# Designed miniproteins, single chains: the designs that were tried, part 90

Each design is a single chain, and the fold is of that chain. pLDDT is the mean over its residues in the fold that is shown.

## One batch from the design tools (miniprotein)

Design m3125
Fold by ESMFold2-Fast:
Structure m3125 (fold): chain A 69 residues (1-69)
Amino acid sequence: MAEEAEEVVRELLKDDRVDPSVATAIALQYVAAVIEGDEEALRQVMRWIAEVARKAGNDELAKKAEELA
């Protein structure tokens, strides 16, 4: 899960259609969830990524994030 979640976050950060401020906020919440070992926070981050990716038109990334939520 953590390795797959990291890849999803990396793909989000490379998507030029995503607002850099939003991508940065998500990345910070992801790092905090991983450091704290908070599985519920990690799933919430994945749900947020799925929503943001879908709005950006990246349905493949949205699907990957939904599977991890």
Scores: mean pLDDT 81

Design m3126
Fold by ESMFold2-Fast:
Structure m3126 (fold): chain A 75 residues (1-75)
Amino acid sequence: SPLEQKLIEKETLLLFLKISKASTEWLIERLQANNADPSLIAHEQQSLATLQEKIAELEAEIAKLRQQIEQQRAE
């Protein structure tokens, strides 16, 4: 169904965002361990915050789509 296809697309995007988040978290840890420039660490922390916000928004969209699919199955 079109809704199931849209769900797969959003779940795939969520996977990529979670990978990006993990990579950014790893990078921040490495920068901190190597006593890197605080401005570089701050920049990556801002990127991480943006990724977390996008992940939360997408997870909410996925939850809504799953609810819509369940409602269609109940009809």
Scores: mean pLDDT 88

Design m3127
Fold by ESMFold2-Fast:
Structure m3127 (fold): chain A 68 residues (1-68)
Amino acid sequence: SAMDEEFERLAEKAVEMVLELSRASGTPAEVLAAQLLAHLRRELSKTMSPEEVERLEAIFRRKMAEAL
């Protein structure tokens, strides 16, 4: 669906940013990913349904695992 394609694209961009920040800061990518995920859950829960938040989180976790 268009929503799944948008979430895939957003997750890919988020993974790229995490990897760039990891290289720039020396902080492990998995630590930054966990911090980003916690922040996104907090912010997105204000406007998105729990199901949409869970779906985006799942795609992000999968993309992070593929990149590491």
Scores: mean pLDDT 83

Design m3128
Fold by ESMFold2-Fast:
Structure m3128 (fold): chain A 84 residues (1-84)
Amino acid sequence: MKETLVDEKEVTFGSITGTATVNFTLKAKGLPFSVSVQVSVNEGETVTVKVKAYYSDDGTITIEVEVFKNGELVSKEKKTYKLK
């Protein structure tokens, strides 16, 4: 199965202790997808949240959320939507 990256958003933040909520709006094939990610941040951590939208040739959109702390992948989630 071949996937094509159609939208990508990334945010990096750090040095703030607490819970951060990051909201993304991605677009795939003219459709908006709202993604909300909640991450706990500890003192001295740098957090990067990457959200990617992939389109598969079978008409499936996959939204992938990756959370990195200090450059290390700590969380990965996928959601799939069928458009046909």
Scores: mean pLDDT 76

Design m3129
Fold by ESMFold2-Fast:
Structure m3129 (fold): chain A 78 residues (1-78)
Amino acid sequence: SSMVQQAYQDSQQLKQRAQQVGQENAAEGAKLMADPEKATEGKILTGAGEGMERISISSADIGYNNVAERARREEEER
């Protein structure tokens, strides 16, 4: 259905944004790790950023799956 197609496109856009933010966090973490006084902070930022990216991507998949599941149920009720 058109709703399932739209939900798929929306989920892909959210994943792309999450990946872009992940790349920015990785770049900032690398800058902090270049300073010996801030190396630990840089590692923490990188790890937290990777975790947030993973959660955001998973959330996008869950959202899409919920829409697809509802559409599937509507088809099975016929």
Scores: mean pLDDT 80

Design m3130
Fold by ESMFold2-Fast:
Structure m3130 (fold): chain A 93 residues (1-93)
Amino acid sequence: MIDEAIEFIEKLKEKLKNPLAKKMVDRYIEIARTDPEARETAIFNALGAIADDLGMTEEERKKLRELQRKVLRGENPFEAIKEAIDLVKKKLE
């Protein structure tokens, strides 16, 4: 669910080390809440900024990009967003 994804991203923002990454994530959250056409893209852009700040591996970031491409093609967007969130959660454990 989109609202659950946004809430998760807001919680992750608190753990970010780079103030610029926090500002980027804030902007993407605003886009996701206000622009229905850009919502899914904004969520993945926010997750990408978080992944970069958290130092996720190239392979993990590649997986996030594959999930974003699925959403852009309309392939199970809710499941793809859930997988992306789970991938980032696993990095924080």
Scores: mean pLDDT 79

Design m3131
Fold by ESMFold2-Fast:
Structure m3131 (fold): chain A 62 residues (1-62)
Amino acid sequence: MKEELKKLTKHLAYYGEENTTDEQLAEILGISVETVRRLKAEAEARGLDLFLVLIKYLEEKK
């Protein structure tokens, strides 16, 4: 969990969010592409930051 968040932070600092695909996010976080897309849809529907939704999901999983 903490290692996935560190990898995500480093990747985004280097490439930015716009250059990060759903597939790359799934690989970094160790989750399915379908889960990434679901979390994106949830963030958009609720007006929340995608990062906040991803962090909460990772915290809840352990």
Scores: mean pLDDT 74

Design m3132
Fold by ESMFold2-Fast:
Structure m3132 (fold): chain A 89 residues (1-89)
Amino acid sequence: MEEEVKKLSEEVKKGSIEALKKMIEFLKNNKLSEEQAELVTKAAAEGIANSPNISLELIKEVAEALDLQKVSSESVARFVGAVIKKMAD
């Protein structure tokens, strides 16, 4: 699981829409440690920033999937900041 989280996070950071969708399904089906959830949340924020044509619906699905995990307030704030920056463009 830890190696899967790392590999998925690396793919997500590149801005792959397919990797973001895989991450959503992974988060729905797995309970992550706090450290794993932090890593995935950071990767999701970077992935959204790096995805030129990401839809609002996909961003909402990512946020809902992250809400199922134990994510710190700081990581949530970073994710929200990335979303606001992307939507303001």
Scores: mean pLDDT 79

Design m3133
Fold by ESMFold2-Fast:
Structure m3133 (fold): chain A 91 residues (1-91)
Amino acid sequence: MLDDLKAEFVKKTLSEKPKILEEVNSLPPKDQQEALEMYQLGLSHPRKAAIKSSAKYVEAVGYEIEGDLKKAKILRTIAKSGNLGIALAEE
């Protein structure tokens, strides 16, 4: 069950890789740098990246509820970048 959830996460995240990379490349320079740093953290320290990506994802949901869709999109993209690094480290 836990191994199945891990396999599903890896498969889904890797299938979204082209879209995630396109979204990262569309970010403002400072946010793009943070996304790339999060991706590298995912590759080297998956646990730390998972914690930080989860926090960014929750923060993004908060901004969406408040109507700040631009900030929410940036934070979601940074979180996805971290998840991509994690998925590639687990492959």
Scores: mean pLDDT 82

Design m3134
Fold by ESMFold2-Fast:
Structure m3134 (fold): chain A 84 residues (1-84)
Amino acid sequence: MDRFNTVQQRLQQSIDDAQQLRDLAWQIDQYTSGILQGGINRGNQLLNQGLRSSDIDRSTSLLQQGLDIVDSSINQGRDRLNSL
């Protein structure tokens, strides 16, 4: 139970962080903003799938996949913006 709640909260926070970085990136490099938007879209899809699953192990796995994707998008976006 604790892992599911922790991963869900982290995914929701990472989506929020990615949205803030996406909005900042839009003013500087629209291509980087697009990368972040892709991560946000995929993270939200996996969050919704995880929350709808009746299997806790499957739900936790889907949320972890979403978290990894969103965090990867944030890292890629930050690296790109720092290189400008």
Scores: mean pLDDT 87

Design m3135
Fold by ESMFold2-Fast:
Structure m3135 (fold): chain A 97 residues (1-97)
Amino acid sequence: ALELIERAIEHLERGDVESAVRLLEEAARELEKKGDDPLLLSLSKVLRAAARAAREGADPERIAEAARLAKEALEAYLKGDYEKAKELLRKAADLIA
């Protein structure tokens, strides 16, 4: 999932919104398959919301920033820092609301 989010950010920075949407949706699917963890499910929902916002013509720079925060949230989660992961996820969600 981390590699897919990173690739999505790179595509957004290049203006390739269609590839970024597919990569964000694929990252969300990988997180959904990894288990029933509510925080991972919340991360997948944010990634799907980012993909939808991008598809609906939201600013690619804002979507890229939301994706970076989601990536940092997943990195914090993998390190066991659940409070930092929740904070970063909230910031990502706010950017795409």
Scores: mean pLDDT 85

Design m3136
Fold by ESMFold2-Fast:
Structure m3136 (fold): chain A 71 residues (1-71)
Amino acid sequence: HMEEVAKENRDFILRLAERAKDPRLAEMFREQAEITEKEVKKLKSKSDAVALTVGHVLRAIGDWIDEELGL
C-alpha cells in the first residue's frame, strides 16, 4: 500500500534528520520528510517512491550547502 510506503520513506528521512549534527540541516530534512510523505502517496510504485525520496534528500543537502556558502 502506498500509504505504508510513504510512511517508510518519511521515517527514513527523519532518521537522517536525527543523525544530522547541524540543526539547520536537520530542519531541512524534517521539511523534506513531510513533503515526501505527501508526494509518495500519489505514486504508483515503490521504485518511484525511492527515487523521489533520494531526490528530496539531495535537494535538502544542496540547499544547506548553498546557505553555508552564502548563495
Scores: mean pLDDT 85

Design m3137
Fold by ESMFold2-Fast:
Structure m3137 (fold): chain A 77 residues (1-77)
Amino acid sequence: GPLTPEQQALLDEAFARYVGGDPGAARSLDLDGDGKVTRAEFVAAVQREFGLPVDGKATPEVLAALPEFLKRHPARV
């Protein structure tokens, strides 16, 4: 089902922190090579890292994994 407004905000903040902090991280998620990283690509990367089904959908399990994912993939300056 659709995310709650609070869950959507949490996902938006995590996505912005991850791709905004490191252009290299954004490029590694840009699988289409169009210069634009989507939330679905970000979610799929989290799902692959934690062995979850890779469907690009933000689930409560994906949201729970976001802090650990960001800890493993800190912004590189």
Scores: mean pLDDT 67

Design m3138
Fold by ESMFold2-Fast:
Structure m3138 (fold): chain A 67 residues (1-67)
Amino acid sequence: NEQQGLWGAYMGVQGFAMGMEAGDREGAKLGLNGANKGSQAWMTGGDGREGLVRGLAGVDLGLQAQR
């Protein structure tokens, strides 16, 4: 749903920032993809699930990289 898109955008932005800070290109890409897909889903009323999944994955990798 589009609500998952909103959360995907939020988490994706955080994951992107953490990935960039840690020099983790794959984590940064996951976060950015989550932000992009999530924001598009929220704006168009589409399915935000993919954006949420990728955004959360980006945050997870970012947290691991910061340890």
Scores: mean pLDDT 76

Design m3139
Fold by ESMFold2-Fast:
Structure m3139 (fold): chain A 74 residues (1-74)
Amino acid sequence: SETEVKQKILKITREVIAKADELIAQGKTPEEVRAEVRKLANELAEKYGLTPEQKESLLAAVDQLVTARLADAA
């Protein structure tokens, strides 16, 4: 169902943002944070069986949220 898909996306988003926060706390550069976050988001999207369209939406949302986190850390 659409609700189940949204739950998967929320779970992936939470895991990805937690990783971003961890890397920022470790003093990683914005470029390194973005690269690792994109890698993790792609791996989790494949693991949870997201469609290409759902994956694109997830990656766009993740990029936006990580940008906000990096700005808050600066």
Scores: mean pLDDT 83

Design m3140
Fold by ESMFold2-Fast:
Order: sequence, then structure tokens, then C-alpha cells
Structure m3140 (fold): chain A 74 residues (1-74)
Amino acid sequence: SEIDEIVAKLKKGAEEVLKANSDLPEEVKKEFEERVEEILKKIREAKTKEEIDQALNEFKGVVLELQDIAAKLK
């Protein structure tokens, strides 16, 4: 399904982001993973296109926040 494809793409994206930032503290990586799981849950439970788009925007925000944290620790 389209939902399954979106979820798979986001999971792969999150894994690549974590791999690129593997040196981050365990607690930072865990918080990122937990936030990603909540977003994936929202996408799986979405009833409208607007709910999916909102969750996708949240995913982008979470990735940017992790990258900002990584930049500040270097």
C-alpha cells in the first residue's frame, strides 16, 4: 500500500540519518528513534492526506533537529 511504502521510506531515511550520526550520545539517538516511531504510528493511523502530510513535516523537523544537535556537539 502507499502507507507501507511511505513508512518503509521513512524508516530507511531514519536509519541512514542515525548511521551518519552514530557518534551521538545514546540518549540523543534513543530520543530520535522514539520520535520517529511516533511519527510512523501517526502515518499508519492516518485517515486523511492532510494527516500524512503533517506527519511528513514532523519527520523533516525531527531530522533537522538531530542534525542541529550533531553540529553543536562537534
Scores: mean pLDDT 85

Design m3141
Fold by ESMFold2-Fast:
Structure m3141 (fold): chain A 69 residues (1-69)
Amino acid sequence: SREYAPVVLGDYTILFFEQDGRYLFRVYRGHEPVSGLREAASIEELARQVSELTGLPFSTVLAALRAAA
């Protein structure tokens, strides 16, 4: 498994790590969790779910996650 550096986009912090070929992640707004622990099969699916949770543009989220991975 691989842990990645936190991704900060505006007021949001995305904590994510890879385990067994999938991503596990949590999203915070400030210090408050936006959701429970979530899973994504790919970095694109991770970016899609983060975009849906935060309202941030998919392309912005995807670029930031790819830069951190």
Scores: mean pLDDT 87

Design m3142
Fold by ESMFold2-Fast:
Structure m3142 (fold): chain A 99 residues (1-99)
Amino acid sequence: SAELEAEARRLIEELEELAKKLPPELAALVQRAAELAREALELAVKKKDDETLARLVELLRRLLEVAKELLKKESREALLDLIALTLQLIGLVLELKLS
């Protein structure tokens, strides 16, 4: 669980750094996803929920891949994936708050 927490934190930091290289509108979306991921991380750590930490790490890896694609090219598919993954993070935060 300490390793999953460290991995999630590292991925969030990478996502925040990559956002600085994106156009302002995309940077705002990626920053919002990073904020949601930090909320999920704090909640999962408090609850000692390693299963949710593993889910968060997987979502963060997918978000980072999508953000890297958006950095390389303008892609409607990548934008829609970013939105979908951000909605999954919102769902994860709500699941943690309601449990």
Scores: mean pLDDT 88

Design m3143
Fold by ESMFold2-Fast:
Structure m3143 (fold): chain A 69 residues (1-69)
Amino acid sequence: SKELNQQEVLIESELTMAELAILQGNLKSGEKNIKTVEKMTKELKPKYPEVAAKLEKQIKKLKDLLKRA
């Protein structure tokens, strides 16, 4: 649906911003953006569990990146 596409684009943008922040050494900003994405993903999960699972996998990769920074 259009609403799902808009939410997914917004979440993907926030994920990209989190990754850029971490790569630039701005770890606090990266952590904050990850938390925002986690909340948005949890809100999608009841209606779109497969989309949420995909996003949770991407969030985990970013959390691993944050730990290694």
Scores: mean pLDDT 83

Design m3144
Fold by ESMFold2-Fast:
Structure m3144 (fold): chain A 83 residues (1-83)
Amino acid sequence: EPSREELLRQLEEALEELRKRGADPLTIEYVELVRRLLAERGLEALREVEEELKPLGKEAREKKVPAKELLEKVNKRLRELLE
């Protein structure tokens, strides 16, 4: 499943950059939750909780955080895979 493995790698890279840049805890928790769900339960688990993830992802994006561009990239990729 190339798209899943690619997204997992991107999420791991994003988490490292967010931690390095001192992103707020909520943003880190959001990305870590997405990574964990994808790693443990696969893409179908993300589809099942997509509606629950949308508010959390929106709240994280509205924060003034370092590496906002990285978070936006992750969110765009996640939306593409859930279509």
Scores: mean pLDDT 67

Design m3145
Fold by ESMFold2-Fast:
Structure m3145 (fold): chain A 89 residues (1-89)
Amino acid sequence: GPLIPEGAAEAANEAARLALEGTEDPAKGTGLALRVIGSGLEAALRGQRGDDEGARRSARDMMRAAIDGGAPREDAERYGRRVYDAAVA
């Protein structure tokens, strides 16, 4: 399969989009969106290596970055869980 699970990539991209759109500062929004993508990617890679705890931590970091970017908490939590579930599946 692909190096990154499709479901994890999709969820991380959507969380990053919400972070980018949730802030009025384009530089801050871009930085947070990149952090969301990086943390989501890290969660997926850790999960693929059997590091479930590391995957959970990185998915949580992704959720925090999305919330910091202005994403609604419920959406950020949903996408964080989706990244984790896809990463460890």
Scores: mean pLDDT 82

Design m3146
Fold by ESMFold2-Fast:
Structure m3146 (fold): chain A 97 residues (1-97)
Amino acid sequence: MTLGQKVVLRSLEEAREAYEKGEKAGTEAIKILSDDPKKKEEVENLKKQLEEHYRKAEEAAKKFIDEGSGSGVEALTHAFQTQKLAAKLEAILKKAK
């Protein structure tokens, strides 16, 4: 396995952990924000974006590692967006408490 492939795999694992934390934080935030429709919609939209970027990170990583095609940059970009979105969801939860 190349150094680039190891970096992509590590980033995907970090994105997976972020995705799981972000999903949990978003779900909890929605329950707390049940009386704020606008903020609830914002959290629901961020959860959808989190799921989409994590899925794209997995797909791009699979193409790069298993198929030997494409650039690892796409996988890293979606992994980074997953981590960023998860952090936003955790920040919203912390503020809502």
Scores: mean pLDDT 84

Design m3147
Fold by ESMFold2-Fast:
Structure m3147 (fold): chain A 97 residues (1-97)
Amino acid sequence: SMEEVEELIEKYSKRFEEILTEKYKDDPEKKKKEIEKFNKALENAVRGLYELGVPLEEIEKIVEEALEKLEAGEPVGYVIIDLEVPVAFEAMRKAIS
């Protein structure tokens, strides 16, 4: 349901924000920009995958893998790409089905 989608976004937004807050604690401007950029990408990816018919359990797995990469020190831009690529693939798959 859309309520479960919203709950998933809220849950992971908080976890990502905690990591980014610690990572950029010495640069408040970059912290704010990176958090805003990441939250937008996360919301777009989760909502996009759900609208394309991807099961919530699979969406959560994609988001959890992104969280693990961010915790491991991967650049924010790379993690955002990892969230966006599955959406592009599912959109393409649905268009040719």
Scores: mean pLDDT 86

Design m3148
Fold by ESMFold2-Fast:
Structure m3148 (fold): chain A 89 residues (1-89)
Amino acid sequence: SALQQLILLNPKWKDKLKDIDLSKPAKDLSDEDLVLVAEFFRLPGRPLTEEEKEKLRKAAKESDEDVISLLLKLGLVSEAELQALLSAA
């Protein structure tokens, strides 16, 4: 979606997620980087559960999607959480 593309192209989000290339397919990111990205985009007090971490790791290995698109598809990050970050930028 346009929202995911704006996040991937936004230098502020890339600077906050130093050393993680958000333009890469999710399968090319480490398990630690996948969790870090997901928790960065989530609201405070809404960390990933162990079940959500396993779901993300498994889905990333099977998907050619970028990490933001995958997080939205899996329901691990909401559109509202992404809109809140865009509004704060």
Scores: mean pLDDT 72

Design m3149
Fold by ESMFold2-Fast:
Structure m3149 (fold): chain A 94 residues (1-94)
Amino acid sequence: SKEELIEELKETLEELKKLLSPEQAERVDEIFEKLLEAIKNDDIEAAEKYAEELGDLMVQAYLQAVAAGDLARAAQIAALGERIGKILKEIFEE
């Protein structure tokens, strides 16, 4: 169900936050709140915007981990990013 997908997204984002800076983790919470409101209101344009902002944040976190030589963290961010993308796609599927 959509509710189960939203809960899975929330749990996956909590795992992602453990791999991020405190500032990035706070931004994940802000984006998620706005994304959740957009989903509840069937505002597809806003939902896509916030999904893209989340994707950009994950790409930046991945690149920062690679630059720091933390390949284990980079791999975990990439895996969680792939899972988050799949969950969002399922939420937005007609």
Scores: mean pLDDT 88

Design m3150
Fold by ESMFold2-Fast:
Structure m3150 (fold): chain A 85 residues (1-85)
Amino acid sequence: NATEKAANALRKAAEIARSMGLDDVAKVLEEYAEKTRETGDPLKTVKEAIRGAIEAAKSLTDRFLVELAIRDAVKEEDPELYKKL
């Protein structure tokens, strides 16, 4: 379902963030993956996760790479949700 796919995409993006040394970003993404089940609105939760992750990243390069990682993970897990981003 869309909620499970969004949660999986955010967890995948968190793993990529950890591989980049961005542990604070990864933690934010993991928290939003859990929130996806609570809100029942995967599109809203993914958009909020992108904003939160960008705020945690702080550098322009890290912000760009983090947003790209989230968008790519969503595209792989749920192409229909990706089109709405």
Scores: mean pLDDT 85

Design m3151
Fold by ESMFold2-Fast:
Structure m3151 (fold): chain A 77 residues (1-77)
Amino acid sequence: SMAVQRAAILLESHITAYEMGVYIALKQKDIELATKYVQQMEQYMQQAKQQYPDLPQSVVSDANSWLQYLKEKVQKA
């Protein structure tokens, strides 16, 4: 449905905003802030899955891959 498509676009937009937050925090050497943004991204994804259980698995899988990538970046910082 169009509502699900808009939800997917909104999810991607929020993920991008959190990713930017992580990069800025890492540039400032604020590991705690970067960790908080990763946690907030994870919580947002859980809420989105609960609200839209019919979100395409490809969208959910892609978001999870980005989350894992950012977690590793923060751990190596």
Scores: mean pLDDT 81

Design m3152
Fold by ESMFold2-Fast:
Structure m3152 (fold): chain A 95 residues (1-95)
Amino acid sequence: MLTPEEIEALRRVRELLRKAIEYAQNGDLDKAVKYAEEARRLATEAARKSGNPLFEAVAQAFDAAIEAMKNGDTEKAVEIFRRAVELLDAAIAAS
């Protein structure tokens, strides 16, 4: 079961993901990358503090999505972000 601190971290990562998706869909790739990198940083920090492998898995998904955006594949990046949101929602619901 996730701690309250871990649940709060997941909710923050989810909010940053939502912003990254919004900016990517609006064609603002610089802001989309900025929010995705912030979410990755938060997930990586949470993984170091909690040891929960979920945060590492989420951080790896962000790396793939950021790379896709830098290669101009915005649709693939948005799909990866949506999959990450589903993973986060499932983890929060299971808490």
Scores: mean pLDDT 79

Design m3153
Fold by ESMFold2-Fast:
Structure m3153 (fold): chain A 93 residues (1-93)
Amino acid sequence: MNAEAALKAAENGKELMEAAGERAIKVASRLPDAEKKVKEVEQLLERNREDAEKLIEEAKKTGKLEVAGKAELEINKRYSEMRKLAEELAAEG
């Protein structure tokens, strides 16, 4: 994999993470204590989005495969966490 491919994978991972977060918010809005649960998911998504933006920006500035690859791995990990949260909330409702 080259730096361009890793960067595109990181950008795609961010989009998937944001979509998973929006799904988690939608599911949380239908549960008991919806206001509290929605706020918690929104705060987590905002933090993950800001972190992902910083990682992608660093990868763009450096042009290094190592930096882009690290961004891809970290963002994909956060995507998996957001997806799992959405699944767990869906199972709760």
Scores: mean pLDDT 85

Design m3154
Fold by ESMFold2-Fast:
Structure m3154 (fold): chain A 96 residues (1-96)
Amino acid sequence: MAEAERRAEEAARLVEEGTEEAYERAARLVGENAAAGREAAERTLGAVVLAAVKSKDKEAALKAMRLMKEAAVAAAEDPVAMEELGNGAVSVIENV
């Protein structure tokens, strides 16, 4: 849990940084937490959604969240449940 929390905080910081390289690094951290379990994935996606909502560039925020969703789904033990969770995160950005 402590390591998953650190990865979630780092992923959120990288999403706030807003560069393509930062998004790729954040996606890797999201994937690591998704592989660790659903609770770790939920915490991480929640943290990166909050970071993305702070972005003034909605298109960049949507691109970031879709990348985070894809990384989480690819690493998850239950990809269907993870896709539902990721779609919820993308929807938050779409409706801001």
Scores: mean pLDDT 81

Design m3155
Fold by ESMFold2-Fast:
Structure m3155 (fold): chain A 99 residues (1-99)
Amino acid sequence: GSLLDRLAKKVESIDHPLAQEAAKEIRRLAELSTQAQKAILNGDYETAAKLLEEFAREAERAADILSQIDHPLAQKYADFLRRVAESAREGAELLREKA
């Protein structure tokens, strides 16, 4: 599976209702990533940029959910998702320059 699918499974292993919710958001990130990749391969940089911006917003949402869990792994995964969101925003800006 993708890195995001593996992350979702690790998050699901945290015994907390918010971890289950965050895992669902992370699985949506995997779908957005696949759609963005397809748009890039088709040369549709405008659509790819919009999908990466949506990905960044959903990643920040998942991070915010995880940050509410008093667990070291939840905080670690929240920090990872915030960095992933930043990278996605930078990627979107680069793609808009090509469009």
Scores: mean pLDDT 88

Design m3156
Fold by ESMFold2-Fast:
Structure m3156 (fold): chain A 68 residues (1-68)
Amino acid sequence: NPLQELQEQLARLKEALANLAKHQQELLDKHSDASPEEKEAFLEEMQQLRESLQQTIEKLEQQIAQLR
């Protein structure tokens, strides 16, 4: 069922986005002694992943809406 598959993908992506936010906070706390440059690089990487996931979520939501 294509609709079910898309809904499952959407759920996984939303979970990944939530996990990114949680994992980002945990890693920043764990590596409090990391250099400012290393923290910035990590935050930039996380921001890029978050933006990519958000865009994919929006596209999947549009596809699901079109199938309804």
Scores: mean pLDDT 79

Design m3157
Fold by ESMFold2-Fast:
Structure m3157 (fold): chain A 92 residues (1-92)
Amino acid sequence: EKKIKFIKEVVKKVRDLVMKDASESDVLQYINNISDLTEEEKRILEEMVKKLYALKDEYKNTDDYIRQMALLAEMEDLVFDTLKKLIEIIEK
């Protein structure tokens, strides 16, 4: 479906912005400016962004390689789980 493809592209863009040096407020503004997203979809994406920035901050503050790898995996799992949740909402 066209909407599922769109959501995948939005999630990918949000992830890319978080992994670059974009601020949390800039990413939240990006999401809020997307007119094709419902209010529920925006809230779910905003929750993901908040959690991703918390994990990214923890990643920056650790020098333990194993913990760094675990945090990266947790961030990827969060992105995947958020995408899955958004797809489930669209398919209703």
Scores: mean pLDDT 85

Design m3158
Fold by ESMFold2-Fast:
Structure m3158 (fold): chain A 118 residues (1-118)
Amino acid sequence: SVRERALRVLERTEEAARFVLDRADAPELKERVLRLFEEARERLRGVRTAAEAGEVLQELLRRVAAEIQEAAAKADAARARRLAGAGVAILEHLVGEAEREGIPMDRAAVAALRAALE
């Protein structure tokens, strides 16, 4: 089902997010990001179409990007760059997994989020 495909995107991206945030030494940010993934998982329970699943995943990306930007704004330049890199990696992984599972995402909105993290 579309929901099962979207859950696979979410689970694979969560694994990648855990890995990159551990490498960035950001335990508090990791906890906040993982809570956003849990909220997205609950929202996916109600989706009926690939477009609706894409909207849930897009909102997750927007919220993850905001958390990373907030953490980076409070960090020194070197740490901010590492956090931004983690955010871009999470974004690219989610978009790639969504594409593989046939879940549409707003490419212009994704590009804007990527630019905001760089």
Scores: mean pLDDT 89

